# Ledger of designs, part 79: designed miniproteins, single chains, continued (5)

Each design is a single chain, and the fold is of that chain. pLDDT is the mean over its residues in the fold that is shown.

## One batch from the design tools (miniprotein)

Design m18746
Fold by ESMFold2-Fast:
Structure m18746 (fold): chain A 97 residues (1-97)
Amino acid sequence: MVVELVVKARVYAESEEEMEEKKEKIVETLNKFARESKAVASEVTEVEVEQVGPNIYLITLRLLVSKSAIDEIAEGVRKALEELGIVIEVEVEVVEE
């Protein structure tokens, strides 16, 4: 059974162009993680961007993952994004479809 994993990453950017570059890097990092893990059922399915401060953007990404591997995948995603060094804060949530 698959469930939706919602990843919320806050990034600092001084321009829309810088924000788009950071968004692309985050998406590619998650897609690489998805390709390397059998427990992730999809690559990134949806990306939403919201400006939450003058130079702070919230990037919300959605993935389909195996229900039995939720905790392991959520931790792996969080660590992968934190290691990028471009994310101020990352939060991972699980949503039942």
Scores: mean pLDDT 81

Design m18747
Fold by ESMFold2-Fast:
Structure m18747 (fold): chain A 71 residues (1-71)
Amino acid sequence: DKEVNEALGLIYLALGKKDYQKGDFEGAVESYRKGAELGSPEAARNLAKLARDIGDEELAKQYEELSRKLS
């Protein structure tokens, strides 16, 4: 169900934000990836931000493109 996947994507987005706030960068990336796979454009956008923070501009552009397609 698309609605269930969207709701679950928002849950993983929230988990990623909590992990990031706690300094768990690895946990944040894992949760955001799951959120993006479930169709969350905000999760993909946060992955793009994290990729840019580590200097991976190509990966950041890929996640920004994914976020646009999911929006």
Scores: mean pLDDT 82

Design m18748
Fold by ESMFold2-Fast:
Structure m18748 (fold): chain A 96 residues (1-96)
Amino acid sequence: KVDELYDGLLKAFKEKNYDEAIKLAREILERVDSPLVEGVLEYLEAKKGNPEAKKVADRSAKRISDASGLSYEEALDFLTFFLISFARAAVETERM
């Protein structure tokens, strides 16, 4: 079930296992078309030091950091966590 992939993605992210999180995000995208999971993949790639992904993530994370007092890394983690959570919720809503 795709639900098990979302649970695995969230667990890998919380454990800071970004390689596993990227792998699971890619597996979800093979099964469902999700702009939210595409955003998760961008932010995870930025965490791994991909310069193109970092350029995209910097725009959002710096704004959240400046507005909230969180560090840049905390803001990026916050955004990634909520995108995973919203992607999971969207799948459940479509089945109700």
Scores: mean pLDDT 79

Design m18749
Fold by ESMFold2-Fast:
Structure m18749 (fold): chain A 91 residues (1-91)
Amino acid sequence: MLYVVADVTGDIKKLEEGLEKERDYLVKVYPEKAELFTKRIDEQLEYIRKYGKLKIEVSPEGSPEVVEGLALISAGVLNTNPYLGNVRIEE
């Protein structure tokens, strides 16, 4: 399984607030999926609080080249975040 991992190098509180705001927005727009979005964001928040890292699972769907491409795109997006550093792909 591929993961995109980043170290929290800036304001952890702002990252937490951003994720909580995203959860609230998604729950409001898609109330039928509220449990899924709450669980996913809460798992990310717990991981950040416990390890000071963001960890995103890359979808296992598609060929190995497609999965690697999605991991590289996700890493590129995270590299634009001023509160994240040392962005890398892990297995």
Scores: mean pLDDT 76

Design m18750
Fold by ESMFold2-Fast:
Structure m18750 (fold): chain A 86 residues (1-86)
Amino acid sequence: MHEELLKKARELAEEHEKSPLSQEEIAEKLSELLGLPKSTIREALRAAEEGRLTPASLRLLVAMAREVLGLSDEEIAEQLARMLAA
């Protein structure tokens, strides 16, 4: 589970590095990766966009995945750090 999530997060980060993804594309891929409704992801992205902190929006979405999926903080933080840092 966590290893698969890390793999998909890495693939998403690498794809974004090659061809910058739109917020809509990121929302779709994060919805698939985290198993959260796309509407929830869009709301989180919109809130973070006001602060212009894309990394913060991803942290918020991953924090939501923790509450829903029961992932540990350290597992989520590691996966998110890898995804954003590539």
Scores: mean pLDDT 57

Design m18751
Fold by ESMFold2-Fast:
Structure m18751 (fold): chain A 90 residues (1-90)
Amino acid sequence: EIEKTTEEVNKLLEEAEEELKKLKAEAKGEEAKALAEKAIAEIEEAKKRMKEEVEEAVKAGMSGEEIVENTKKSLEGTIELIKEIDKKEV
């Protein structure tokens, strides 16, 4: 169901946004702070288009579970990258 998948994706985006806000506040490096701010803005834009993106993925033959898992991995990868950049800036 598209509606259920959209709801799960939105929850992941909201959780990632909160993690990125915390990371931006706690980061010591200016590059990490700038990347966290950019990622937050990208998530905000993604929230506006997430239903259409979920609908297109379902049309392409992806399951709701695959869409949710891919979204989770992408968000986790972004957060981890920013953490590694902050670590190298010290």
Scores: mean pLDDT 80

Design m18752
Fold by ESMFold2-Fast:
Structure m18752 (fold): chain A 55 residues (1-55)
Amino acid sequence: TIKVDRGDHPLDGSYKALEEAEELVKQGKKVKVVASGPIMPDVIEKLRSLGITDI
């Protein structure tokens, strides 16, 4: 499970979560993304392209 932090720049949290998700998917892990706020649309699109359906 990956959590997106609330910070001064929500954008940074979204891209950090994407990088972590990419590594976990590369390792064959099942990933669940939990956001405390809005995620950038391009990040959601990339997460879904990796096969992550639990967002």
Scores: mean pLDDT 66

Design m18753
Fold by ESMFold2-Fast:
Structure m18753 (fold): chain A 94 residues (1-94)
Amino acid sequence: SSFTERLREITRRLVALATSMERNGVTPELVAEAERLADELIALLRENNAPQSLIELVERLRARFREAAAAGDEEAVLTEVLGLAFLAQELAKS
């Protein structure tokens, strides 16, 4: 389905982003891309009438990612980006 294919695309992009963060460090440009991917995931879930609890989970991961980025905690940023990738991948299996 187009929903599953878009989830797979978001997963692939999040994994590639995490790899870039490991190689280049957590730059403002990579943080901005992670924010865009999280927003795209939230929009995709809303468009497909996903459970509110799931949307709230993604919003919480996005909030934790934003806090980590603001604090300059590169390890926490990478952890939350990988968490988003894992969640998107698990949703694509459903």
Scores: mean pLDDT 85

Design m18754
Fold by ESMFold2-Fast:
Structure m18754 (fold): chain A 71 residues (1-71)
Amino acid sequence: ALEEKLREALAYLTEVLGFPREAAIDLLSHATDEELARIAAAKDGREAVEALRDMPDTPPPANPAVRAILS
């Protein structure tokens, strides 16, 4: 499920890549619907984070549901 993959992506960002928790949550909350679909389909947290490689210059506003899942 998307919620489980978002938590796996958060764990990878914080535990493996060393991102501060709030920065990692902020990054994931600005994911597009297409990026969220790719995260949901990811095998693990690493693959989920790789789905975010192409960040737009103008990211969408923060998704409060994603932030709530990760907070």
Scores: mean pLDDT 74

Design m18755
Fold by ESMFold2-Fast:
Structure m18755 (fold): chain A 64 residues (1-64)
Amino acid sequence: DTASSEGVKELVRLIGEATDRVEARRRAVLATQTLTPAQLRAFEYSLAYDLFDELGRLLKEHDA
């Protein structure tokens, strides 16, 4: 157990939380919409962006 361990544990928790929220959004959209392959590709890219945005939001809240 080291001082750096606290930061690593918090990052893992935040990544997990952000991933869970993005996956919940993904499931909701795919349950209600039928996407073409092109639309699905665009949607997956959008989810990657949303994941980074959500993680950034959680990191900001953590640092506040």
Scores: mean pLDDT 71

Design m18756
Fold by ESMFold2-Fast:
Structure m18756 (fold): chain A 87 residues (1-87)
Amino acid sequence: MTLEFEIDGLPASISEETLEAMLAGKLVPGQDKALTVGDKEYIFQFVGFSQDKVYLVFKDPNSNRYLVIAYNPKTGELSFEFEFDLK
């Protein structure tokens, strides 16, 4: 199944297989495409863990833009938290 949500009004998705692979440490940071936003694919960077949330970080392959997505393991929901540019 594909997990669907929105980022700034654009359709965003992560496949369940890709999410499980990210959480299990099976994806390669800086190489594997893991998030689709509209027609653009974002590159996996890392997973950060907290007590109640998991933070998934992705990078635009064509810019220095990063997206931070929160995953709630209790509900299975994905939500957009914020974006930033590294300079």
Scores: mean pLDDT 83

Design m18757
Fold by ESMFold2-Fast:
Structure m18757 (fold): chain A 71 residues (1-71)
Amino acid sequence: SVEALSAFGREVVALARERGTDRVSAADLRRLAEKYGLPALGERLVAAAERNGGVLSVEEAQRLILEYYLE
């Protein structure tokens, strides 16, 4: 749902801020995808993070979430 996608995106931003960084790990993305019931999005974000050394920037994560929504 749009509400779940919005909440997912906000929690990605909040998590990075709590750690004083602009990045989230593949493990964080997998956990959040499970929490919000978005397994297909989770797999996409985890794959992107793994291609980038196991982390994904908040900006890139938000871009991928938006692309997923617009499909």
Scores: mean pLDDT 85

Design m18758
Fold by ESMFold2-Fast:
Structure m18758 (fold): chain A 76 residues (1-76)
Amino acid sequence: ETPAQEEEMARKVEEVAREVLASLDDEEVIKLGKEASKRIRELLAQDDPSLLDEILRLAGIVNAAQRILLEKNPPP
């Protein structure tokens, strides 16, 4: 709808995902990130606008997983 509403939803999803993923091992975080990315590709291939909310939630999970992995394993 409005960009502000989309940003708010994405931020909330990312925050919840970060809290959950922070309790998991790096291997599990990587696995969930890969599965979410795969699901996004499958949903995008369907070209169905009703799936946009699910795609945005999955994108939040991917972003959260990447941030957690970077925080735990920063470059030297």
Scores: mean pLDDT 73

Design m18759
Fold by ESMFold2-Fast:
Structure m18759 (fold): chain A 96 residues (1-96)
Amino acid sequence: MEEEEIKKKEEEERKKRLQTNLDHAQGGVASAERAAAKDPRMAPILEHARALQEAYETGLKDPSKYEEALAKAREHTAAIDRLEGERVLEVIAQSQ
């Protein structure tokens, strides 16, 4: 019944979700760095992985940017998925 307690709870839940996403994004950057070190064609995926991490860090530092951080995260996740799909298709095409 206290609006301030509800707002605080919602802010804490948003921060928890962003922290979980940031932890996953940090793992993604580490994986992309290892991949790019072995194959320079992975460099664009690494750039998007770093941008994804930065988006979540921005949302954690400033709760007013939560929606902006999620929008940027969705954009960079979609770019990573597309680029990874293209690399898989290239490997399949070369395997004939």
Scores: mean pLDDT 79

Design m18760
Fold by ESMFold2-Fast:
Structure m18760 (fold): chain A 80 residues (1-80)
Amino acid sequence: MVEDFVRAQTSEERGLVVTQIASEILRLASENIDKAEEYKKKIIDELRKLGAPEEDIKAVERALDSVLDHQREHNGPLAK
């Protein structure tokens, strides 16, 4: 998946890869948000290892942080 992002030539292709990563983050966050954060760190590290531009890495991190923030808000101290 992360290698598909680095090889992507269009914003549409990069968007599909990010959506797949975000879906896995969302699944992990529904079980344990710490596991989702660990997975995010691994994805970012793999992108750096594959030589993705820092701007692209930051864009992916921001997108994944948005997903995690949404889960934190949804699972925050809400009235039962």
Scores: mean pLDDT 73

Design m18761
Fold by ESMFold2-Fast:
Order: structure tokens, then C-alpha cells, then sequence
Structure m18761 (fold): chain A 56 residues (1-56)
């Protein structure tokens, strides 16, 4: 997340309830890095994923 923000990527947090829909949300939000909210609670920072599927 931090590295994505530093690179100027817009980051969108996906609520826990919508993790199953992250693919749909990614398709509707091209150019954004989507991160599950549950991943933000992990000790290790979550790696954002763009619509291309590549980690940032």
C-alpha cells in the first residue's frame, strides 16, 4: 500500500464483505490497486494488485 501510494497509484480498499467481489471491483476500477480490508490488518503490509494482476 505505502509503495503504491508513493508511486502515485490510487488505492482502493475492498471491505471484508466484498472480498469475493474484488475481481468485479477491479474490472470496474481500472488503474486502481485493490486491497482487501482484512489484508490491512495483517502484520505484514499487503501488496496491492492492479487490474493487470501484477503486484506493485
Amino acid sequence: IQSAQNAGYPVMVVPDDQEAQIGQLAAENPGKALVPQSALNREGAATPVTVSGAPI
Scores: mean pLDDT 60

Design m18762
Fold by ESMFold2-Fast:
Order: sequence, then structure tokens, then C-alpha cells
Structure m18762 (fold): chain A 84 residues (1-84)
Amino acid sequence: SAKEELDQKILEERKQGKESLESKILQLLSYESRPLSLDEIMERLNIPSSKRPEVSRILDKLAEQGIVEKRVVDGVPLYEMAEP
């Protein structure tokens, strides 16, 4: 049923850390006019350090999808919204 398909999609998105965390990251990067480091993203969103690998994975996935652009400046990876 449509409800079972929706529930499965919600569970899959939760397993991927996609629901609220990915949305919050995209909102932050859309608001900021400058590239942000992983540490700045975590600080601005009050994300605990235990979730650092999850945030890193989300950012890499968004960069692979072309939603976010990854730049390395002075050896530090910075992230911003990709230009259309």
C-alpha cells in the first residue's frame, strides 16, 4: 500500500541520516554566502562530535549528486551550494 511504501522510505532515509540532518545542512549552506568547513557546519547546527562521520558522509553524498560543491583551501575541505 502507499502507506507501507512511505513508511519504508522514511526508514531508509533515517538509516541514511537523510531526514533532518541533510535538510538542516542544505538550509545552512543555502543561507551562508561563503564556503563552510565540516567543523563550522557542525558548530552552526549544534551537531555532536559523535555524528561527525555521518555529517562527512552526507556532505560527500551531496557533492557526488552535484547539490553541494567541495573545495579544498589550504588543505581544509570547504562546502557550499553548487551554482545552477
Scores: mean pLDDT 74

Design m18763
Fold by ESMFold2-Fast:
Structure m18763 (fold): chain A 60 residues (1-60)
Amino acid sequence: SLVEEVRKAALEMAKFIEKNKDKLTPEQILEAGELISEAIESRDLDVMKEAFEKIKKMIK
């Protein structure tokens, strides 16, 4: 289902954040979590891709 695919994409983004959490401030972690939540709510894989790009830009 689309919902399950969005959930899987969100989990992959969460794993990426966990791997790089030492490079993120607490505020950036919160913002990244909010971006993931918004993307899940949208149920749009393109929104998920945009959220992931924003998260990647936070990490050096």
Scores: mean pLDDT 79

Design m18764
Fold by ESMFold2-Fast:
Structure m18764 (fold): chain A 62 residues (1-62)
Amino acid sequence: SFVEELLARIADRLPADRARELAERAVRDAEVFLGAFGVEATPERLLPLAITFAELELRSQE
C-alpha cells in the first residue's frame, strides 16, 4: 500500500506510532488533493505528493 511505502521512508524519523499516523494522513491528503482536480490517484502521482506532504509536516516540527 502507499501508506506502507511512505512509512518505510519516514519510519526512523519519528516514533513508530507517529510515523504511521503521518504516513496515513499524508496519503489521505494526497488522495483528497488529486480527487479535487479529478485526477486518478496512480502511484506516479500519489506517492510524490504524499512524500511532499509528509516532508512539509516533518519540517514544520523542526
Scores: mean pLDDT 80

Design m18765
Fold by ESMFold2-Fast:
Structure m18765 (fold): chain A 56 residues (1-56)
Amino acid sequence: MDVTITLGKAEAARARQLLAERGLPAPTIHSNPGLTAADVDAAAERAVAEIERANA
């Protein structure tokens, strides 16, 4: 199942990379500007975990 996620562009790129590494389908990702660097990886990991759960 596809999930829609609103992420900053760095988080979106990170999430796509992680999904590709794990062989999961690409989600619909909406880019949202203005996210802080401190949360980029954490938000990307949370998004990937939700996509993995939704596609399990």
Scores: mean pLDDT 58

Design m18766
Fold by ESMFold2-Fast:
Order: C-alpha cells, then sequence, then structure tokens
Structure m18766 (fold): chain A 116 residues (1-116)
C-alpha cells in the first residue's frame, strides 16, 4: 500500500514539474518528466490491481495510456495520451481506496495538458 501511494505522490510531483517546464517553454524537459511519471503510474497501478485495490480493466487502460505517453513522438501525441490517462485515473478513483492519490495525479496531468 505505502509503496503505491509513494509512487503516485512522486508521479504527481513529476507532472507538476513538467507543467512548470512547459510553461517556461522547455517542452523537452516537460516530456522527459511526464514519461518518468507515466512509468511510475504504470508500475503502481499494476501493483494496485494485483493487490485488489483497483480492477484489472482499470489497470490495463492506465498502462496502455502510460505506454502511449512513453512512445509519444509529438506534443499532440503526448497531449492525447495525457488526457486519456487523466480520464482513466478519474474513473479508477471513483471505485478505489486510492481515490485521493489518483484524483491528485489526474489534476496534475490536466495542468500539464493546459501548459503544453
Amino acid sequence: MEAIKEALREAERLFEEAARAAREGDYEKAKELAKKAAELIAIALITAARLGLISEEHADKAVEAADKILEAKTLEELKEALEELAKVLEETAKVSPLKEELERVARAIRELVEAL
């Protein structure tokens, strides 16, 4: 449990730093930070599903969205993948004991999308 929450908090911080970098025009740094955050989310949600904290369907959708962020070659692909991940995290939060952490991460992702 704690390792999952720590990973989600770190992902939140990385997305907030990515949004700041994007607002400063450093899109390469924003992309690097977003990819690092996406990797942490994928690992955290796979673990959460294995522990029964979220459904396998929600974890699979989140991992697919995170992988799309990791493979994004353009800012438009990155924005689309980020929006998809935020939506998946919000839907997952509605039925998870990780609600607060997932909602915070989703909010940080939306702030990054607005900054890109």
Scores: mean pLDDT 88

Design m18767
Fold by ESMFold2-Fast:
Structure m18767 (fold): chain A 65 residues (1-65)
Amino acid sequence: SMNQKQLLEIVDELLRERGVPRTPQEFMDLLNRWLEEAKKRGIKVSLDDLGLAQQRIADAVERAR
């Protein structure tokens, strides 16, 4: 969906701005920033969207190893 694409683009923006998380705490901080940004943009986040965002962050962590 269009919202799903926008939500994943926010993940990519945060990864570029803040870097790839190196600890579980940094992972949770990035995810919380993503939720805050989605809320500011008025984008509704589903459980599926949350799972996809978590996976996209996890994939970036794996690629950085």
Scores: mean pLDDT 86

Design m18768
Fold by ESMFold2-Fast:
Structure m18768 (fold): chain A 73 residues (1-73)
Amino acid sequence: VEEELRRVARERGLEVVGFGYGEDPETGERVFLLVARDAEGRLRVLEQRAVRTADGRWVAVSAPREAAAAPAA
């Protein structure tokens, strides 16, 4: 899961700035987040969701995707 996010960032020519994860309290899924910088210096966030299997492994339930940015008010 984490390796897939890093691979997608490299394929898109993004500079990786940070990596983290959190749990969605509504679904129990783990949301992996990769923060990267584009050519304009703008921060972009890639996300991928995963669930824990009975064998204790984390398995992706979605492809890596770019998180939506909210416009400035």
Scores: mean pLDDT 71

Design m18769
Fold by ESMFold2-Fast:
Order: sequence, then structure tokens, then C-alpha cells
Structure m18769 (fold): chain A 63 residues (1-63)
Amino acid sequence: ERETVPARGRGGKDVTPEQILADMRATVAAAEAHYGLTLDPETRAEIDRQLELAAQHVAEKAA
């Protein structure tokens, strides 16, 4: 399926699943620290699983 959406300008790092996943995990950690959130282990595991799926999807779209 082809989606025509204005893409963010190319000026950053390579878009790979590992890079995206690392960036997303760093963002979640930063948000948790910034807001002083306390996440249950179950919630953290669920978030991590969703991040892995999202990273794969984004990398596939960028290919």
C-alpha cells in the first residue's frame, strides 16, 4: 500500500529498526524521568513490546 504523506526532511541519522528502537526507548526513559512516573513492570514490558513493533513498522515505511 502506498501512502502519500509529506515526509519529514532528511537531515538526521539513518532510519534503521535498531536506531529507531533505541531512540524511542530513550524518549520513553526521558519522559519517565521528566514527569517522575512510576511504571509497573508489566506496563514497562507492554510498552517495550509496542516500541519494538513500532520501530519495525517505521523502518519498513522508510525503506
Scores: mean pLDDT 68

Design m18770
Fold by ESMFold2-Fast:
Structure m18770 (fold): chain A 88 residues (1-88)
Amino acid sequence: MMEELRKKLEEKLEELLKEQDKVLAEISKTASVEELKEMKKKLEERKARLKAELAQTTDPEKILLIEQMLRAIDHAIERLDKIIKEKE
């Protein structure tokens, strides 16, 4: 069960990361540096909330889901940081 769930989540995460990169590329064409920094701040706040939730959960499936969400958020933060630096 967990192994199959992990594989499905990894496949879904890969697809989501590709779509996320496309969305961020589109946003980067129209968004100001200030708007991109605000977006990054909101993602960091979401990351903090998910880490707090992870610390309170013992459900293996929920842990796996939160870890995948954290990976997606970390990827978005790194991508936004690069875009911000390129625009500055």
Scores: mean pLDDT 80

Design m18771
Fold by ESMFold2-Fast:
Structure m18771 (fold): chain A 58 residues (1-58)
Amino acid sequence: DRPAPPPAGKISKELTDEDILARTEAILDAMGLDPERRAQVLEQVRNGLAGIEARRAA
């Protein structure tokens, strides 16, 4: 017998870059982070996505 609740934070479908950014922004907004901190996190996410895209394109 296993009391395992459904995992949180998993997505069933493939997200696009814009979906990831929009979701991240919504989560940061819900957490009430400072605008400066939010901008920093979003920039890191955007840079990460850009890096992945560049490697795929190469």
Scores: mean pLDDT 69

Design m18772
Fold by ESMFold2-Fast:
Structure m18772 (fold): chain A 76 residues (1-76)
Amino acid sequence: MKEEIFKKIKEALVEAGLSEEEAEKIAEKVTELIEEGKYNEAIEYALKEMAKKGLSLEQIKKAFDKLSEIVEELKK
């Protein structure tokens, strides 16, 4: 469900170090791309936005791992 995907993505981004507001904004676009089947574009978008917000490579890697798990679960 769209709402469940959105919540999981938002939580992953907040845990990585984004604020609630930034995570929500990014999660909306990421969820949209996932619904279109654009999984790689969704992940790339999130990573680029996190880098623009000044997150460390370690924080970005943690978010990448969680987003990849969410995407793989949806591909089943």
Scores: mean pLDDT 81

Design m18773
Fold by ESMFold2-Fast:
Structure m18773 (fold): chain A 125 residues (1-125)
Amino acid sequence: MEERLRELREVAASDDLSVIRDFLRKYGIDLDLDAVEAALKKIIPLLPARWREALGITEESIRSVFRIALAILEDPERMIPLLSQALTAVSSKVSPVDITIFLEAVIKIIEVIDPEVAERLRRGE
């Protein structure tokens, strides 16, 4: 767990897309990166700056999914309710499909490190 969490921190801080691809391959995480990035481009602009900062969102790219996963893993009690509130706030302007693609990407990354936190996020708890 600690080693995987260290690797996730490195990926979240990296500007190199190959580091992201290597992490996904190493842990067998199957993500449609193009679909996830398309969903992020629809969701992130609708979030107030304070919520983007709290969730660790720095850009409309796949790296933001890793930053959100890391934030949730470091403080699930605070971050799961915050993400739920953020997604609820954008749900009137973003399709349920895009929200599901985004949420499943975050869940798949978390599940590799902590399956219980992933299950809590899946339930919105």
Scores: mean pLDDT 79

Design m18774
Fold by ESMFold2-Fast:
Structure m18774 (fold): chain A 74 residues (1-74)
Amino acid sequence: MTADEILDEAIELAYEAGLISEEEREEMLAEEDFDTRLLRLGQLAARAYDAGMEELSDRISELMDEALRRRLEE
Protein backbone atom coordinates (compact mmCIF):
# COMPACT_ATOMS: atom_id res chain seq x y z
CA MET A 1 0.00 0.00 0.00
CA THR A 2 1.44 3.39 -1.02
CA ALA A 3 1.34 6.50 1.19
CA ASP A 4 -1.37 7.98 -1.09
CA GLU A 5 -3.44 4.76 -0.89
CA ILE A 6 -3.34 4.95 2.94
CA LEU A 7 -4.65 8.54 2.79
CA ASP A 8 -7.40 7.38 0.38
CA GLU A 9 -8.41 4.73 2.97
CA ALA A 10 -8.68 7.42 5.68
CA ILE A 11 -10.84 9.61 3.38
CA GLU A 12 -13.16 6.64 2.64
CA LEU A 13 -13.48 5.89 6.38
CA ALA A 14 -14.49 9.51 7.08
CA TYR A 15 -17.11 9.32 4.31
CA GLU A 16 -18.53 5.93 5.41
CA ALA A 17 -18.84 7.23 8.99
CA GLY A 18 -20.88 10.22 7.71
CA LEU A 19 -18.25 12.78 8.76
CA ILE A 20 -17.91 14.25 5.23
CA SER A 21 -20.24 14.75 2.26
CA GLU A 22 -19.87 12.98 -1.09
CA GLU A 23 -18.65 16.27 -2.60
CA GLU A 24 -15.98 16.70 0.10
CA ARG A 25 -14.89 13.07 -0.41
CA GLU A 26 -14.53 13.60 -4.19
CA GLU A 27 -12.58 16.85 -3.60
CA MET A 28 -10.15 15.13 -1.22
CA LEU A 29 -9.65 12.09 -3.49
CA ALA A 30 -8.95 14.43 -6.46
CA GLU A 31 -6.30 16.39 -4.51
CA GLU A 32 -2.84 15.49 -5.86
CA ASP A 33 -0.76 17.24 -3.17
CA PHE A 34 0.05 14.79 -0.37
CA ASP A 35 0.68 17.53 2.21
CA THR A 36 -2.68 19.21 1.46
CA ARG A 37 -4.49 15.85 1.77
CA LEU A 38 -2.69 15.17 5.06
CA LEU A 39 -3.63 18.64 6.40
CA ARG A 40 -7.31 18.09 5.48
CA LEU A 41 -7.31 14.65 7.15
CA GLY A 42 -5.89 16.27 10.31
CA GLN A 43 -8.81 18.71 10.22
CA LEU A 44 -11.23 15.77 9.79
CA ALA A 45 -9.70 13.94 12.77
CA ALA A 46 -10.33 17.07 14.87
CA ARG A 47 -13.93 17.28 13.55
CA ALA A 48 -14.50 13.60 14.38
CA TYR A 49 -13.28 14.15 17.95
CA ASP A 50 -15.53 17.23 18.37
CA ALA A 51 -18.49 15.18 17.03
CA GLY A 52 -17.87 12.46 19.66
CA MET A 53 -16.43 10.03 17.09
CA GLU A 54 -13.27 9.39 19.11
CA GLU A 55 -12.56 5.96 17.56
CA LEU A 56 -12.78 7.44 14.04
CA SER A 57 -10.53 10.35 15.07
CA ASP A 58 -7.92 7.91 16.45
CA ARG A 59 -8.09 5.71 13.34
CA ILE A 60 -7.67 8.66 10.93
CA SER A 61 -4.67 9.86 12.99
CA GLU A 62 -3.15 6.33 12.91
CA LEU A 63 -3.55 6.13 9.11
CA MET A 64 -1.98 9.61 8.73
CA ASP A 65 1.04 8.46 10.76
CA GLU A 66 1.29 5.26 8.66
CA ALA A 67 1.16 7.31 5.42
CA LEU A 68 3.93 9.63 6.67
CA ARG A 69 6.13 6.62 7.56
CA ARG A 70 5.45 5.05 4.13
CA ARG A 71 6.33 8.30 2.32
CA LEU A 72 9.69 8.48 4.15
CA GLU A 73 10.48 4.93 2.86
CA GLU A 74 9.71 5.88 -0.78
Scores: mean pLDDT 85

Design m18775
Fold by ESMFold2-Fast:
Structure m18775 (fold): chain A 87 residues (1-87)
Amino acid sequence: DEEKKIQELVEEAKKWREENEEKIEEMLKSLSEEEKKELEKFAEELLERNKPKAEELLKNNDRLGLAELIKKAIEEFIKKVEELYKK
């Protein structure tokens, strides 16, 4: 059931946001201007890297695949924020 799997991913994302929103906001606010620019470049690279796969999934109406791709992209972005914060 594709819809059930998408709902599970949405619920996981909502729970993660509720648990981590303040922490992520704090990390982002602590970044220097140089680190913010590095994060912006990383986000641009992340979008360009995932664009062909996202287009393929959209053409195939693969909603679950697109949701999973978005989840992985968000996880990778958050890891970059954490790396910059630890510097």
Scores: mean pLDDT 79

Design m18776
Fold by ESMFold2-Fast:
Structure m18776 (fold): chain A 98 residues (1-98)
Amino acid sequence: DEKIAIAKQMTKAAVDAAKATLDKLNADKDLKDNIIKAIQLAGDGQVAWLQGDYDLATQLGNQAQKLFNDAKKKDPKAFKAAYDAALKAMKDVYEKAA
């Protein structure tokens, strides 16, 4: 399934980009772990949605949103840098797949 393969590649790229950005910023370990977990949960939710498991997709998406909101509140600057890097990495994967 091409769509699921692309979604998984996007999630991996987002995780890798966020980790690199947060490491460069010497971000707090708990902040880094929570942002990475949120990206993974959001990615798993996207895969669940593509597989027709809408209940699981909603549950995972809500868990991801909570972790993103907590991270943004704790360190908005580090969160923004990691979030922007993750979005760019996902967009680059998606555009190459088109």
Scores: mean pLDDT 88

Design m18777
Fold by ESMFold2-Fast:
Structure m18777 (fold): chain A 91 residues (1-91)
Amino acid sequence: MELAEEAFAEALRRALERSREAALEFARLEEAGGPVERIREQAERMIEALREAAEEAARRNPEAREEVLRKAEELIRAAERGLEELEAALR
């Protein structure tokens, strides 16, 4: 029975999509003068967790591989953009 694994893959894709909005929200907090070092550490941790989770999910669920990896790349790019803007502000 593979329905459970399929449901897990879909749930992960949805979570990755929602996390993109969270990445955009933390970029707003950075611009609003939030604690810079804290935001940076959280962003780096989130990027690593997203990449690891996406690669593991893609390995476990090859049928959803392309979608999972594509969604993860979008989320990672959003988080990296936030970090890049943070780095620029610190220069």
Scores: mean pLDDT 60

Design m18778
Fold by ESMFold2-Fast:
Structure m18778 (fold): chain A 70 residues (1-70)
Amino acid sequence: LSDEEVDLASAALERIAQTNPELARRLLDAILAGDAEGAERYAREGGEASGLSPEETRALVRFAREVAER
């Protein structure tokens, strides 16, 4: 991840947490469980529900997958 992608992912996650805290919680739970598929799914659902751009959603999905796959 580039610094720009991390900044986009962080802003996207904060927006989801403000607009749909339940999806943000599910996303975090999936990341902590190492569930890369779940993390990607909740990142996409949260992005759609929160009105994220395709670029913001893509950055968040990539960030969530990389953290979950650790």
Scores: mean pLDDT 82

Design m18779
Fold by ESMFold2-Fast:
Structure m18779 (fold): chain A 68 residues (1-68)
Amino acid sequence: SARDERIRATLEELMAEIRRHGSEEEVAEAERLYAEAMALIDAGQGDSARFRRLQAEIAWLRGEALAR
């Protein structure tokens, strides 16, 4: 759906910044959370509370990566 496409695009932008600026440990954690979030979208759970929590955790890691 258009919503799922926008959510995927947002996650990809967050991941690109983490991969560019993050430490090895931050990138590894973000990749783990990203894989789980993408699996939830594929399962039709892109609007779930669990998905929102994962998205928030990825956004927080992006903030940490950019603070360096």
Scores: mean pLDDT 87

Design m18780
Fold by ESMFold2-Fast:
Structure m18780 (fold): chain A 69 residues (1-69)
Amino acid sequence: SALLEEIKAALAKHFDEKTVEFIMEEIERVVKDPSKETLEEARKRLREHLDEAQVVIAEIAIQEAIKAK
């Protein structure tokens, strides 16, 4: 998806390659299943691996991916 590639490029400005891959995996899960449960599990996994400021950036990326539907 062109949108997912654009989001990945934006995240690469703030995070290392492994962290970008981790965030992109969570975005892809939410895009495939945009349920509240899947979104809550994605947020939980983000909080386990990222600090609070990093979680905010990742959540913005998730919301941009969801809005494309």
Scores: mean pLDDT 82

Design m18781
Fold by ESMFold2-Fast:
Structure m18781 (fold): chain A 75 residues (1-75)
Amino acid sequence: PKLVTKVTVTIELEIDGKTYTETRTFVSPDPSLTEEDAKKLAEGALKENERLAQKLGMPPVKATIKDVKVEKVEV
């Protein structure tokens, strides 16, 4: 069996004074992916999204990573 990394990220979004909580799950084929690696990837994605929103003239959205859960799963 092959080992994969399942990552669950909880993100808090503040849009126009309202707070929303989003949970996203993804699977990486890299069994060595750590919680720190997952956090850095999520932070990079949030920065890219913020850059795109600014280019499109969208209202500012504040995004914060609240939690990152990493699980090793055999497939």
Scores: mean pLDDT 77

